# Designed miniproteins, single chains: the designs that were tried, part 108

Each design is a single chain, and the fold is of that chain. pLDDT is the mean over its residues in the fold that is shown.

## One batch from the design tools (miniprotein)

Design m3761
Fold by ESMFold2-Fast:
Structure m3761 (fold): chain A 104 residues (1-104)
Amino acid sequence: SDLDKAIELLKEAKKLVEEGKYKEALEKLKEAALYLARVASDPLKATGLLLRMIGDLLDAKDDVEAVVIAAETIIELSELLSGEKAEEIKKLAEEILKLAKSKL
């Protein structure tokens, strides 16, 4: 499912952030955000969150800040999801956010 693909991508992104591979982590986070937007309960709000992420990423000073922006977007996208997998997605994104912020 799209949620299972997003969870797999977030687990890979977390490992990449732990390894200091922020550029590769960002690519996984962007892909996860796209899968989450496809299954969001509010498609217009999900699209708005993705557009805001794209705008914020253009202003990012480095890959660490970009990972922070993407993780924050995924946390907001998780609020447009329901069930046990939504909570797992939010938790993974919050863990990634905490790791990336520790490097700012």
Scores: mean pLDDT 89

Design m3762
Fold by ESMFold2-Fast:
Structure m3762 (fold): chain A 92 residues (1-92)
Amino acid sequence: SSYEEVLEETLRLAEEQGALELAELARETAERAAKVSEELAEAAAGAVGALLLQGKVEEATELARELLRLIEEGRYEEARKLAIEKALEAMS
């Protein structure tokens, strides 16, 4: 699936839970990640979405901010690893 499809679903989940600040952060994070690679954007959006599926709005917001920070600092591999780790934890 394209990262746009994953992002759209993540934004829908954030809006359904009233997490409008998180929706904006998730969009910004995914758009910045997409400038690096679609895989990073998909991992970032998917990880935030996985936490939202568990109703963990605060944790999802913290993750989105940390991923954005790592991406802005050029720490792309760390951002990818963090996103994968948090998505796996949320699915367990």
Scores: mean pLDDT 87

Design m3763
Fold by ESMFold2-Fast:
Structure m3763 (fold): chain A 109 residues (1-109)
Amino acid sequence: MTVTDHSITVSEDGTVIDVRLVKESADGTTVTTARITLDPSSTKAAVITSAEIVTTHTNGNKTVTVTETYENGVLTSRVVTTTDGNKQVTTTTDMKTGETTTTESTLAP
């Protein structure tokens, strides 16, 4: 497993942090991106108000994307999208209720 690319960008006011990490392995390529938002009113400690983490794993014609959303340090939503050729399956989980919704679609040729 090899890290091929990484970047960290901080907004001018220091309240938004964007992270990107690319890893290559024998089973494919993994791209992780994260946006972290800090409380601008906090003067003594970094307080995270929201974060979105997107992990995409690609192996040949199959791509799995996991999007996790955090509010006040708590995981509130997870969306998993699997694309294999022209078939796409998306599963959305509300972490507050535990409710899961799955949708299937065929991508246009």
Scores: mean pLDDT 78

Design m3764
Fold by ESMFold2-Fast:
Formats: sequence, C-alpha cells, structure tokens
Structure m3764 (fold): chain A 80 residues (1-80)
Amino acid sequence: MILGPALSEAELAALREQLAAELAQVRELLANRKASEQEVKDARAMLEELDRLEPEVETEAQRLVLEAQREVAELILKSA
C-alpha cells in the first residue's frame, strides 16, 4: 500500500470514506463468525508491523491508512 506524499482535502475525504466502507465490511463479516487461529496470528503480526511503521508516518493519508489497518487487526483479535 503506497500513498503519495500529499493529498488534497477532497482526496483525503475520499480516502476516509473508502477506509470507513472497508472497515464496515470487515465488521459485518466478523459480526456472525469467530476469527480463525490463522487470522489471529496474521492480525498480531500486522500490529507488530504497524508499530514499526508508525515512526515513519509523515502524511495525513499515511496516518489514516495505518489507523484503519490497526482497527482491522484489532477487530479480528476481538472476534477470536
């Protein structure tokens, strides 16, 4: 996942909307099932990777994407 160095306000709004829709889809999928053992392992690995990447975040777009990925990983862990 690669984002440009800067996005306009309209582009950031579109990105927020897209990320919110993706998060809603993940929540809907997990509402009626438990996460698998593999999904839980992958989610933990993702959180470790995101923690490593956090100091490298320089733009609002990068921050939004990182926060969305963290939220997905946390949702998977909570549904286990």
Scores: mean pLDDT 78

Design m3765
Fold by ESMFold2-Fast:
Structure m3765 (fold): chain A 113 residues (1-113)
Amino acid sequence: ADAILQLGTLGENLPDSTIERLIELLKSKSVEVRDAAKQALLAAASDSNRDLIIERLGELLKNSESIVVMDDAFEILMQIASKEEVEAILREALDGSDIARNYAIAALGSLRD
């Protein structure tokens, strides 16, 4: 957890390989590891890594079979991306897995309420 939080503190100009690792850590069975990865991604998203993080979180949302992972990805996207970018990602997730499609329908509904 401490090493992941340290990466969040350094957040500016993280290499793509580090961003990919943080995205993978969102799939961890450890709540503490997932929360630390989420915080590190939020810190990194304020810099040149923003577009890569949005792209990878969109892929994660589309291809995930875990509601917990999709909730974390959606929460990060809601904080770093515009409403229009989030809606575009959710529309892409409609073409994803059955669980991702169902999640995207519910999330799109909540954004319009």
Scores: mean pLDDT 79

Design m3766
Fold by ESMFold2-Fast:
Structure m3766 (fold): chain A 72 residues (1-72)
Amino acid sequence: MEEAERLKERAIEAAEKLAAQAPSREAGLLFVEYVARELERALKSLPGVSDEEARRLAEEVREHGIRAVEEA
């Protein structure tokens, strides 16, 4: 659980940085989606993380990343 939260926090930072550096809104959204999908896959491979929990944490990454893209 704590490792899943740490991975989420780092994924949010990565998504926000990629959004800020993206050449367009479309590119920023694609980068955010890529980060969120990779986090979900990584979380599903961890023992004790449910599919629902992995999806929930990935959605938090999407929410933060999309906000960063829209407010750029």
Scores: mean pLDDT 82

Design m3767
Fold by ESMFold2-Fast:
Structure m3767 (fold): chain A 112 residues (1-112)
Amino acid sequence: DKELSEKLLEAVENKDKEAFDEVAREIGSRPTYKLEIDEKLFERAIELLKSNPELGKLVLEYAARQVGLPEAPPIESLKDPRFSPVRLIVVLLVARYELDPEGMEKVLRASV
């Protein structure tokens, strides 16, 4: 929902990790194909991934695993509607990384 995406962006901008985790859990309980990601939140995530290719690789591989894809899509493919579930997870992972870089790096590097 647009309302959940707006709350997610607000939590990131306010650096409120607890509010972010609450909204992320709510989003995760819903069918991903029915969720809209705020365009500013998506652009913010893409810019960070492009500026840090190592992080980009870890995030895309993790997101691909979560949706059962055999290979991580390239960053430019995230605009393709076929990758909407990957895009949602990528945006959530990048936003969480901005709130807790050390904790998220450990999670991403521990993923298979």
Scores: mean pLDDT 72

Design m3768
Fold by ESMFold2-Fast:
Structure m3768 (fold): chain A 64 residues (1-64)
Amino acid sequence: SAERAELAARYDALVAEYFALVKAGADPSELAALYAEMARLAEQLGEPQGRVDSYRALAARYAA
């Protein structure tokens, strides 16, 4: 569907942004926010629950 295609495009954009921020030496709070958004989109895209849970765990770790 068009909605699924839009979610997939947003997910790909976040992955690219994450790698750009890591290369730029961004602070952990920025990485935590990206992991939280990646978890949300992965869940909406129907990715395996283990992947969604992994992103949520990383978001929590980086926010601490």
Scores: mean pLDDT 80

Design m3769
Fold by ESMFold2-Fast:
Structure m3769 (fold): chain A 64 residues (1-64)
Amino acid sequence: MSVSAEEYKGEKLENLGRAAAMLAGRDDEEGIRKATEAVKKKLEEEPNATERELLTAGVRAARE
């Protein structure tokens, strides 16, 4: 699904962060926060990043 960068802000960005944390095997508040922050940072640095790239950044952050 092709989604604009604007749609990844707010609620959709939070949903991607939660999904990334869950993919990393984390369901705790800290893991979700780390994943969401990583997704947000990557989107701010790369506004045209794909959903897969955003999820990958979140998963890596949540695992650390």
Scores: mean pLDDT 73

Design m3770
Fold by ESMFold2-Fast:
Formats: sequence, structure tokens, C-alpha cells
Structure m3770 (fold): chain A 58 residues (1-58)
Amino acid sequence: QPKVTATIKVGDEVKTLENVTIEQALREGLKLANETGKPAEVTVKDGDKVRTFLVLPT
């Protein structure tokens, strides 16, 4: 699977993951969202393409 750089924002906290899959980044976002009870904003950079996902706590 292609590797990307992801930035996860949850409240006032920011975590950067390098050389991860999009699935790994989304799983970490969900984990942080569930731990904080706040939405996690996961921004994925794949070369020149940027995608942002909003991960809600479950």
C-alpha cells in the first residue's frame, strides 16, 4: 500500500505520522477521537494531493 504523511488534529493537540498508510492514519485518528471525545481532523499528504477526513468518536 502507498505510504503517506498524515497530520491528526484533536482539540488543541497535533500529531504527525510519517510513512504510514491512509488506513493506519484513520485508525489513529479514531483512537484519539475516542480517547478525547472530540472529532479528529486527519489530513493526508500524498505527494501534491491533500485530503482531509473528519473522524468522529464512536
Scores: mean pLDDT 80

Design m3771
Fold by ESMFold2-Fast:
Structure m3771 (fold): chain A 80 residues (1-80)
Amino acid sequence: FPPLVPPQNREELRGWLEEAQRLLEQGRFDEALSLYDGLLRTARARKWYEFLKEILDAMKASKDEDLQKLAEVFEEEEKS
């Protein structure tokens, strides 16, 4: 499990994104979605907009349709 502390830098972000990818590869879709959602909420709450965009780009680059849809929905919410 990733720690409750949000990633502090790009290296930690990479680790969390790799963990989410591993969960997807293992068929743990709910855990992967929860991890991505947590990262998005943390980035938004901290106003880390560059970090937020990196997470969204990673989700859209995934081969999982549900992750791609979640990223698109979050982008629409961010525009509002």
Scores: mean pLDDT 72

Design m3772
Fold by ESMFold2-Fast:
Structure m3772 (fold): chain A 71 residues (1-71)
Amino acid sequence: APVRRELSEEEAEELLARAEEAIRARDLETAIAILEELSLGADLRAGPTSLSPLVQRLLELQARLAALLAE
């Protein structure tokens, strides 16, 4: 299996902020690349029993990107 790098909480927050900026700028290619990196690099499913704020932000950004791609 390919070796996956674990993202730190700080790296995840930085990537989320960059994804938000890319979505706002309608830079869809950059937004897709960043959100894919977050999904592959962070084990967000092994988190606490309740959804973390980082997971909630990721889901919100994915929904916003999907809405833009539907335009």
Scores: mean pLDDT 67

Design m3773
Fold by ESMFold2-Fast:
Structure m3773 (fold): chain A 61 residues (1-61)
Amino acid sequence: SVLTCFQNYLKNMGINLTPDETTELYNVLSGKSGSISAALENRFNGREASRILFAYTVCNA
């Protein structure tokens, strides 16, 4: 699935997220949610966010 692909790419880039955190990020990026929890935001900064977006883009290409 796209979600499984997304999680695997994040791990390969050194971004370790739980399945729940990965689902939360995926829902925001896919437009199903307008926000993420403060706890998840505190897990990474804007530089890591670019790698997260790259993983999402690759898996939905």
Scores: mean pLDDT 71

Design m3774
Fold by ESMFold2-Fast:
Structure m3774 (fold): chain A 87 residues (1-87)
Amino acid sequence: MKEEVDKLIEEAEKKLQEGEGYLVRGLSDTSEEGVKDFEKAAQKFKEAEELYKRAYELDPSNQRAKDLMETAEKARKLAEEYAEKLK
């Protein structure tokens, strides 16, 4: 159980970092390519959110998983908002 929770958090952190990379790329390019980068960022943040949520469901005492799930959700909403504004 603990090893599974730790693996989910590690995978989620990787997805969160990938999403952040796409978000930074999108912010530097206001063209159609920037929209695609924001859409990719939103997808990675959604994947991170789902992984942190699974970790929290397996271990409800893991406050870090809960906090990072909320962080990923906010990041996803931000990336989705930027993608829509550039369409």
Scores: mean pLDDT 82

Design m3775
Fold by ESMFold2-Fast:
Structure m3775 (fold): chain A 107 residues (1-107)
Amino acid sequence: SDAEEALAELRAFGDELLEQLEKELELLKEIIENRKLSKEELEEYKKSLLKNAEQLKAELQRETDRYIELFPERAAEFQALRDAYIARMEEIVKEALELLEKAEKES
């Protein structure tokens, strides 16, 4: 059905957003491992990470809302998918913030 295709498209979109955030985490790990960062640089990376994560969450929300408007009878399923992706994004952000905090304490 069109609704099943929309659910599959939302999953693919969520996976793409997650991959972008995971790549940012891997880049941050490489930077921290290879460079001694100043407190100012660590704060800049933290701000950039949080801004990017909020942007990706907003993009996911907009796409989810579009599908809910098209298939309101399946709204609960789209919302559950959104919530699952947001939870996974928040886990990645938490790991990145913990890495930044550890780097600051070791400075």
Scores: mean pLDDT 89

Design m3776
Fold by ESMFold2-Fast:
Structure m3776 (fold): chain A 78 residues (1-78)
Amino acid sequence: EREELVRRAAEALVGMAKAAVEAGKAEEAKKQVEGIEDEEEREGAKRVIEAVEAGDLEAARELAERTARRAVDRYLAE
């Protein structure tokens, strides 16, 4: 189910961002997401990391869901 895939991908993205921030590796995580080929997905992932750094977990989840939805839709289109 599309919404289940979006939810799981968004939770994974927030979890990875939270782990990176807690480990003091937020800047490294931002550099790693620069490897994402799609520019909107790359910028979305960076904004999720920034929201987690700011302690705004609600914004992080919303940004992650939007980014995950774009990635899932792109995958399903081809």
Scores: mean pLDDT 81

Design m3777
Fold by ESMFold2-Fast:
Order: sequence, then structure tokens, then C-alpha cells
Structure m3777 (fold): chain A 104 residues (1-104)
Amino acid sequence: MKTLEEVGQEIKKLVDEGKSVDEAAKTVRDKYPELVEIGKKRLEEAIKRAEEVRGQFPALADHEIKEAEDLLSDPEKVAMEALINGAILAGDKETAEELLKKYS
């Protein structure tokens, strides 16, 4: 599979070619069903990092863990989180912001 950065680059390419952000995201997501597993792994690592700082920042760690667990409950949200991170890694802030607005 491609890296999240490469996935973000593919979304940017489709948008540059005239597709809307929604159409590009759907196309890439349909092409790479493994994004759910990648997003899941990233969220599990985020929970691990939050647990590591819990002794110093318990309220912040608890908030981050709860948000990650809420996302992990829905494969659609997991895949969308992976696409948002892909866009960020590719340096495409505009696409990342548009995807974040549609996150629900």
C-alpha cells in the first residue's frame, strides 16, 4: 500500500485535475480500503502517546483518548481521519481543512 503522504498527494492531484475535494476523497478511499486499518493504527498510537503523558497532563490525555476511541468506533471516521492526515503530510492544508469541516 501507499503511505499516507502518497495518498494525500493523490487527493491533491485529483483536485488539481478538476475534481471536488469530496469526489477526490471518495475516489482515493474507494481505491485504498486499507485506509481503515492505517487510520486505526494511527489512532491506537495516539492513545498510547496520550497514556505516556497522562501523569503530567491527565485532563488533556483523557480528552485525547476519548476522542480517539470515539473515532475508532466508526470505520468511516477512521478512514476520513487517515485522509485528513494524508493531506497534512502532503502539505495540502486546504484539502485537509475542507475534509475536517465534513468530519462528523
Scores: mean pLDDT 79

Design m3778
Fold by ESMFold2-Fast:
Structure m3778 (fold): chain A 86 residues (1-86)
Amino acid sequence: GASWDAIARLQVQMTRNNTVSFFNQQIDNIRAVMDANAGRYNPDTQSRAIMIYNFAVQQGFDDIAAQVRDFMATYFGMSDAQIAAA
């Protein structure tokens, strides 16, 4: 049987992989909504990006959190302070 440490490491890796998959799915959804609205801003897509950012921060995935932050700055015009406050 697997040791407790081995199970914990596998759970962390699975959480990371799920976060990356969820991030990619949400970004694709945001892009589709923006395309459908001729590039117009939608607050619901911003809320989704904020949820992904918060999940990445909670899990300690700093690289994923940075990617989502850059996405929010580029597509929503959010400052670092606005992203940190969400």
Scores: mean pLDDT 68

Design m3779
Fold by ESMFold2-Fast:
Structure m3779 (fold): chain A 73 residues (1-73)
Amino acid sequence: STFRQIVDNSYKNSKTAQINKSKAQQIVQQLRQLSDAADWEGVQKLVEQIKNSTLSKEAKEILMGFADEENAR
């Protein structure tokens, strides 16, 4: 059972990594659109969504850093 769980978790992690990458790309695109519109309230709401998302901790840190750069005016 333990070996099967390790294998299943490896496949789940691979799928989760692809989902995280796709989701991160969508978030970056949304951040750029909000920044172009000078919608800082929208940027703040998107940062909240990033914090509450299923993205990896590393992806969240990168995206929050990008949002902080946009928010610096």
Scores: mean pLDDT 63

Design m3780
Fold by ESMFold2-Fast:
Structure m3780 (fold): chain A 99 residues (1-99)
Amino acid sequence: SERERELLELEILEGLALIALGVGRVTGDPDFAARQLLKIAKEALELAKKTKDKELQKKFAEAALEFAKKALELTTDPELKEEAEKIIKEAEEIIKEAE
């Protein structure tokens, strides 16, 4: 079903986020981890905007919010902080509007 496919897409994004965090920790590059988390968060936001399932829209937006908040905690780069804050705002708006 489409719902099962979208749930699998969410699980893949969560797995990729864990890999990005692990790589950043092992290499001592938190900005690399932040960049990857923001890329994954943007993909989760796109899935939230495209899904016809209101419950999945909220789940994708919550995932984007979590990934962007983790990126914001890790990064010292002002541009990455701005990207993270923008994603956080968009994700919070989607969560608030989701029924």
Scores: mean pLDDT 89

Design m3781
Fold by ESMFold2-Fast:
Formats: C-alpha cells, structure tokens, sequence
Structure m3781 (fold): chain A 92 residues (1-92)
C-alpha cells in the first residue's frame, strides 16, 4: 500500500541518516534516529506521524545549543522528518 511504501522508505532513510551521522561523530543524534526508525517500523501510520513530530521537536531544541555547522546538519535532518510526516499525513 502507499502507506506501507512510505513507512518502509522512512525506515530505510532514517537508518541511512543514522549511519551517516555516526560516521561524522554525531553519536547521540545517530542513536536517536536509529531508535526512531525502529519505532516507526513497528508503529501505525498515525503513531509514525506522532513519533516524527516528537523527534522534530527534540531536534529543534538541540539546534538551540548547536554551532552554525551543526545547525545546518540538524536543519537537513529536520527537513527529512518534516517531509515524511507530510507524506504520511497526505495519505491518512
């Protein structure tokens, strides 16, 4: 189904993003995204939106403490999460 396709793509994208951030030394961010991917894999589409929105809020808070370079990286992650949340909401 379209919802299952978006869910599978979100899980794969979040896992890849977590691996990328781990390779760059952003261990806490990588662990958070890895955990989010696992939660979304097991979640309903409605719960997946909630999980994405909660993670966006956490990233926005982390951005307040971040350097300009880290803010650019966090903004990219936030945009990925926002795009998946919107795609789930469009299909619900």
Amino acid sequence: SPLDDVKEEAVRTLQALADYFKSKGYEELAERLRGLAEQIRKATPEDAVKLLRESIAWLEKEKEKATPEQQRILDAAIQVLRDFAARFEELL
Scores: mean pLDDT 86

Design m3782
Fold by ESMFold2-Fast:
Structure m3782 (fold): chain A 76 residues (1-76)
Amino acid sequence: SSLEKALEALARGDHLEAAIYFSIAANKYESQGDYKKAAEYYRLAADSLERAGNTVAAEQFRQKADELEKKYEEKK
């Protein structure tokens, strides 16, 4: 799974690869309407991007996660 690959990448210190797999997992959950899990995985991708030195992409994913959390709250 994308999550398993992300965790394997983190174990190797491959923060950019981890961000890629976390973003794939986030996109999958978003497409399924699971906005809460999608937001969680976009935040993990953002944290990995920050550690990889890509602050701009990290901030974009944090904003996406915030928007999805808002969608989740509106669906309750």
Scores: mean pLDDT 86

Design m3783
Fold by ESMFold2-Fast:
Structure m3783 (fold): chain A 96 residues (1-96)
Amino acid sequence: SMPPVDAEGEARMREAVAAAPEAKESLELVMEWVLGADPMEILRRAEEKKHEAAVKFLLAALLKERGLADADEIDELVRSSSFEELVELTRELLRE
C-alpha cells in the first residue's frame, strides 16, 4: 500500500527542504525508501545522521499502512516523542 507520500505531501516536503539542509537529506532517505530501498537500512542511516524528519515519516507511514493508529494519534505520537523513542518504535515495527 505504498508509496507513503502523495503529491501534496511531496510538495510540502520540498518546501521544508528549501528551508533547511538537514531536511533535504531526510527527504532523500524517504524517497529512497519509497523507491524500494530496505526500510531497516534507511532507519539505520537516519539514526546515524540524526535525520529526525526521515524517522518521523517512516514511523507515520508504517503506523498508517498497518492501521495501528489514526492520523491524529500519529501526529501526537510524532510530535510528543523524542528522536530516540521514534527510532526504537520504528525499529520494533520493522523487525516484525
Scores: mean pLDDT 72

Design m3784
Fold by ESMFold2-Fast:
Structure m3784 (fold): chain A 55 residues (1-55)
Amino acid sequence: MDELIDKVVEEAKGKSLDEAFKILQDTVQELQKTLSREEVIAVAKRIADRILDML
């Protein structure tokens, strides 16, 4: 999971705020297919926090 978070954060680097949140939204949509609700929320929070720290 940490590898996925790192990849998504790197993909969001240098993007606009709107593009970064679109990447997060697309990632959440894919994760909902394989992870529980609690796991999706935990991963989404970690990605969002790292994206906001970079902006």
Scores: mean pLDDT 78

Design m3785
Fold by ESMFold2-Fast:
Structure m3785 (fold): chain A 64 residues (1-64)
Amino acid sequence: GMDVLLAVLEHELAEVVGEAEARRIVAEVKTLLDQGRYDEARELLAGVLGERAAESAVAALKAA
């Protein structure tokens, strides 16, 4: 489900930005997804992971 994918995303982000920032980003992504703001969630993740990985992550979260 979405919560499992968000936990995986947080772990992957933590390797790049650290645990505190990863938790903040995941919380913001969850809020944007809950609001249907998918383009903004993708853009936020693209700044850390790159555009292709961000698009894939948002698509997976939408399908969960």
Scores: mean pLDDT 85

Design m3786
Fold by ESMFold2-Fast:
Structure m3786 (fold): chain A 69 residues (1-69)
Amino acid sequence: MLTVSEMVDRLLAVSPLRLGEPAPEAAKDALIQLQEHFGLPADGVITPELAEVLRLYAAARGKRLEIVE
């Protein structure tokens, strides 16, 4: 089981992410686990709400996450 920090690290490794599209296969498992952690539908799609959560966690680790629309 991944921690939230590990999930964010996997998604940072495949940035930039595209809003409204599925996560890349290399990070899809991390995104689904993050969605389950926050009680969101585990569909592997990048939503605006999930994008805000990811940016906050990345900033807390001293990193910037790029999400394109």
Scores: mean pLDDT 74

Design m3787
Fold by ESMFold2-Fast:
Structure m3787 (fold): chain A 94 residues (1-94)
Amino acid sequence: MESIIKNIEEQNKELEEWAKKNKLEASELHQKFAKLRLKLILMYDHKVDKKLAEELAEKNQVAAGAYLKYIKNLSDEELEEEIKRLEEELKKLE
């Protein structure tokens, strides 16, 4: 657990540095998408319990590589559609 949290924190710092360098501002939708995506990854791929996954996602700790892939090409409308999809997938894991 400690190793996973530390890795996520390091990746989040890398994302912040990249965003500043490229003058990219994480909109409210981008933050919501990243949070839901991280929560889904933690619950589905890593079998983390809902409460812990939610806590980690609330801290906005994201995998830099995954976040960068998604924010690069998505419009606000596409982000809203992906957010809805992630919310539906998370509901299935409850």
Scores: mean pLDDT 63

Design m3788
Fold by ESMFold2-Fast:
Structure m3788 (fold): chain A 60 residues (1-60)
Amino acid sequence: GDAEAERYLAAGRAAGSPAGAAASAHELVKMGLATQEGARRAAASPTGEAALAAAEDGVV
């Protein structure tokens, strides 16, 4: 079940900000699709900005 995580990563890349990157990375680690170290590095990128925005809209 990695399709959901990939959706979050793709949305985060499109958004381009650090807040969503942090949320996206954390969710990937919780789902077992990434390591804590990988998530920590990803949190410094815009990868999850859209993911955080989507989560705030009521996804999680």
Scores: mean pLDDT 50

Design m3789
Fold by ESMFold2-Fast:
Structure m3789 (fold): chain A 65 residues (1-65)
Amino acid sequence: MPETPSHMVGLIRGRIRGLAIAYSQGLISEEEMQEGIDFFLSFLNPDVAEELRKEYEEFKAFLDS
């Protein structure tokens, strides 16, 4: 399979999901969530960062539904 996820990608995915959940519960602002996501994605290759961003957008849509 092209581009097997590294342990770092798994850790960052967990952090992003944590931020989305905290935002959905009103524990952090949207600004804090966006800054945190951008910060963690900055450690990844752009291609991997885009895939995680899409996954996050889908997850957020389900939380808002």
Scores: mean pLDDT 75

Design m3790
Fold by ESMFold2-Fast:
Structure m3790 (fold): chain A 75 residues (1-75)
Amino acid sequence: SMSEKEQIEMIAKKLRELGEKMKASSDPFKKELGELLIETAEKVEKAKSLEEALEILKEGDKKVQEMAEKRAAAA
């Protein structure tokens, strides 16, 4: 089974990879989303426990939802 530290590192790596891919997009919304995902990945990397990492992910998800709502309002 994967250790807690390995789980945190894997989560951070996947978020960073997704964020970098989104940031490479020509869509300004996807670029902003990518930046947010990279910031969340950096915070997850510094997490002392899996529980802390999950809390950081929940905060990140809330910010993604707020961005999506702003985009919907602008359309």
Scores: mean pLDDT 85

Design m3791
Fold by ESMFold2-Fast:
Structure m3791 (fold): chain A 75 residues (1-75)
Amino acid sequence: MQERIDAEAEIALLEIRVAVGKLIKNPTEEDKKDLIKDLQELINTLKRASEQFPELKEEYDKLIAAYEKELEKVK
């Protein structure tokens, strides 16, 4: 239980970081690098969670696909 709560909290914090990065109207090169890093970390965390919690795999895989698409748009 605690491990799943910790994973969900980590995912939520990373989702907030990505959302904040996307709100920057005129992103600098450093802002873009930070957004790419946050997206990569979020995707990696979701992949790990997908392997650890197979009952949630379908939901996590859908989120991974969405964030990978966003990552390709900002690269």
Scores: mean pLDDT 81

Design m3792
Fold by ESMFold2-Fast:
Structure m3792 (fold): chain A 83 residues (1-83)
Amino acid sequence: LSQEMENEILEALYRMALSVTRIAIENARRKGDREALIESLEEGVRILERLLKQAEEKNASPSLIEEIRNALERYRKELEELK
């Protein structure tokens, strides 16, 4: 496949992964346990770090890479504030 076609397919998959991660964290906030929320955020950060590396390796669109970076930074800040 051409790099352009591969990037278009990956963009759809990454946007789906971002949405699923956001929903999972939102669901975790319903838990009354602060420790459980921290663990859920740590897992989300790990998922997004892996996605960022994959997106960079596959030369995904700059806008998508920026969206992943912004989400990752937001969750990292939230995690640090909870500790």
Scores: mean pLDDT 78

Design m3793
Fold by ESMFold2-Fast:
Structure m3793 (fold): chain A 65 residues (1-65)
Amino acid sequence: MPTEEEYERALKIAEEIVKSPIPTDEQIDEVARKLQEEFGYSPVRARRLARFALAELSIKKLNSK
């Protein structure tokens, strides 16, 4: 399971790659690739975490003022 620190880093990586509230599959793959490089996650685990991080980011951007 990712630690709180790992999850926070995933959110920062997602924010750097995705500027819009709705990510593309290519952007999800890019975030997953960076998570594999930083944390040594498997591709499946990295992509899952990337999707969660990008979903949280999208919700945050839609509700930000």
Scores: mean pLDDT 74

Design m3794
Fold by ESMFold2-Fast:
Structure m3794 (fold): chain A 74 residues (1-74)
Amino acid sequence: MATLEAKAETVEVDPEELEKYKEKVKEAIELIGEDIEEVEEELERLRERYGERYLLAWLEVVAETYDKYKEYLE
């Protein structure tokens, strides 16, 4: 496997936290009727471009944005 020990400073993403936010975003996507597969493809692109730490931050922003956006759907 890849050596993550020597790069702990560059890869500080906890898999458990990543999974938690991914599940949260997945729930939000289902509620608004979006295609989960299409969103997952975008998330994969972000991970490849900016890394897992950026992806985690992005998932947090998306979850918070969704909560605000949902208020406007009234």
Scores: mean pLDDT 65

Design m3795
Fold by ESMFold2-Fast:
Structure m3795 (fold): chain A 87 residues (1-87)
Amino acid sequence: SDEEKKKLEEYIEKIKELILEAKETLSPRQTRSTTLGLVQLFAKELKTESEEVQKYGFEKLKEMLEELLDPETVEEALAAFEKTLKE
């Protein structure tokens, strides 16, 4: 629904803000660790949602991460998201 999509977009925007703050204030290693933790929390929130909502969340997360981070960190973050979602 539009309400579910808006909630996902707001959550992703919050993750984006935290990643940008980490990039400004922390080392690359710490930024990577912060990103993984934020992505795992997002996946836990999506566990009870429909497959369509989970897929939309994954797509928007991927787009945002690819804009901000190196390909290796993006791959690890998306793998952590998928693993957490399937637990």
Scores: mean pLDDT 85

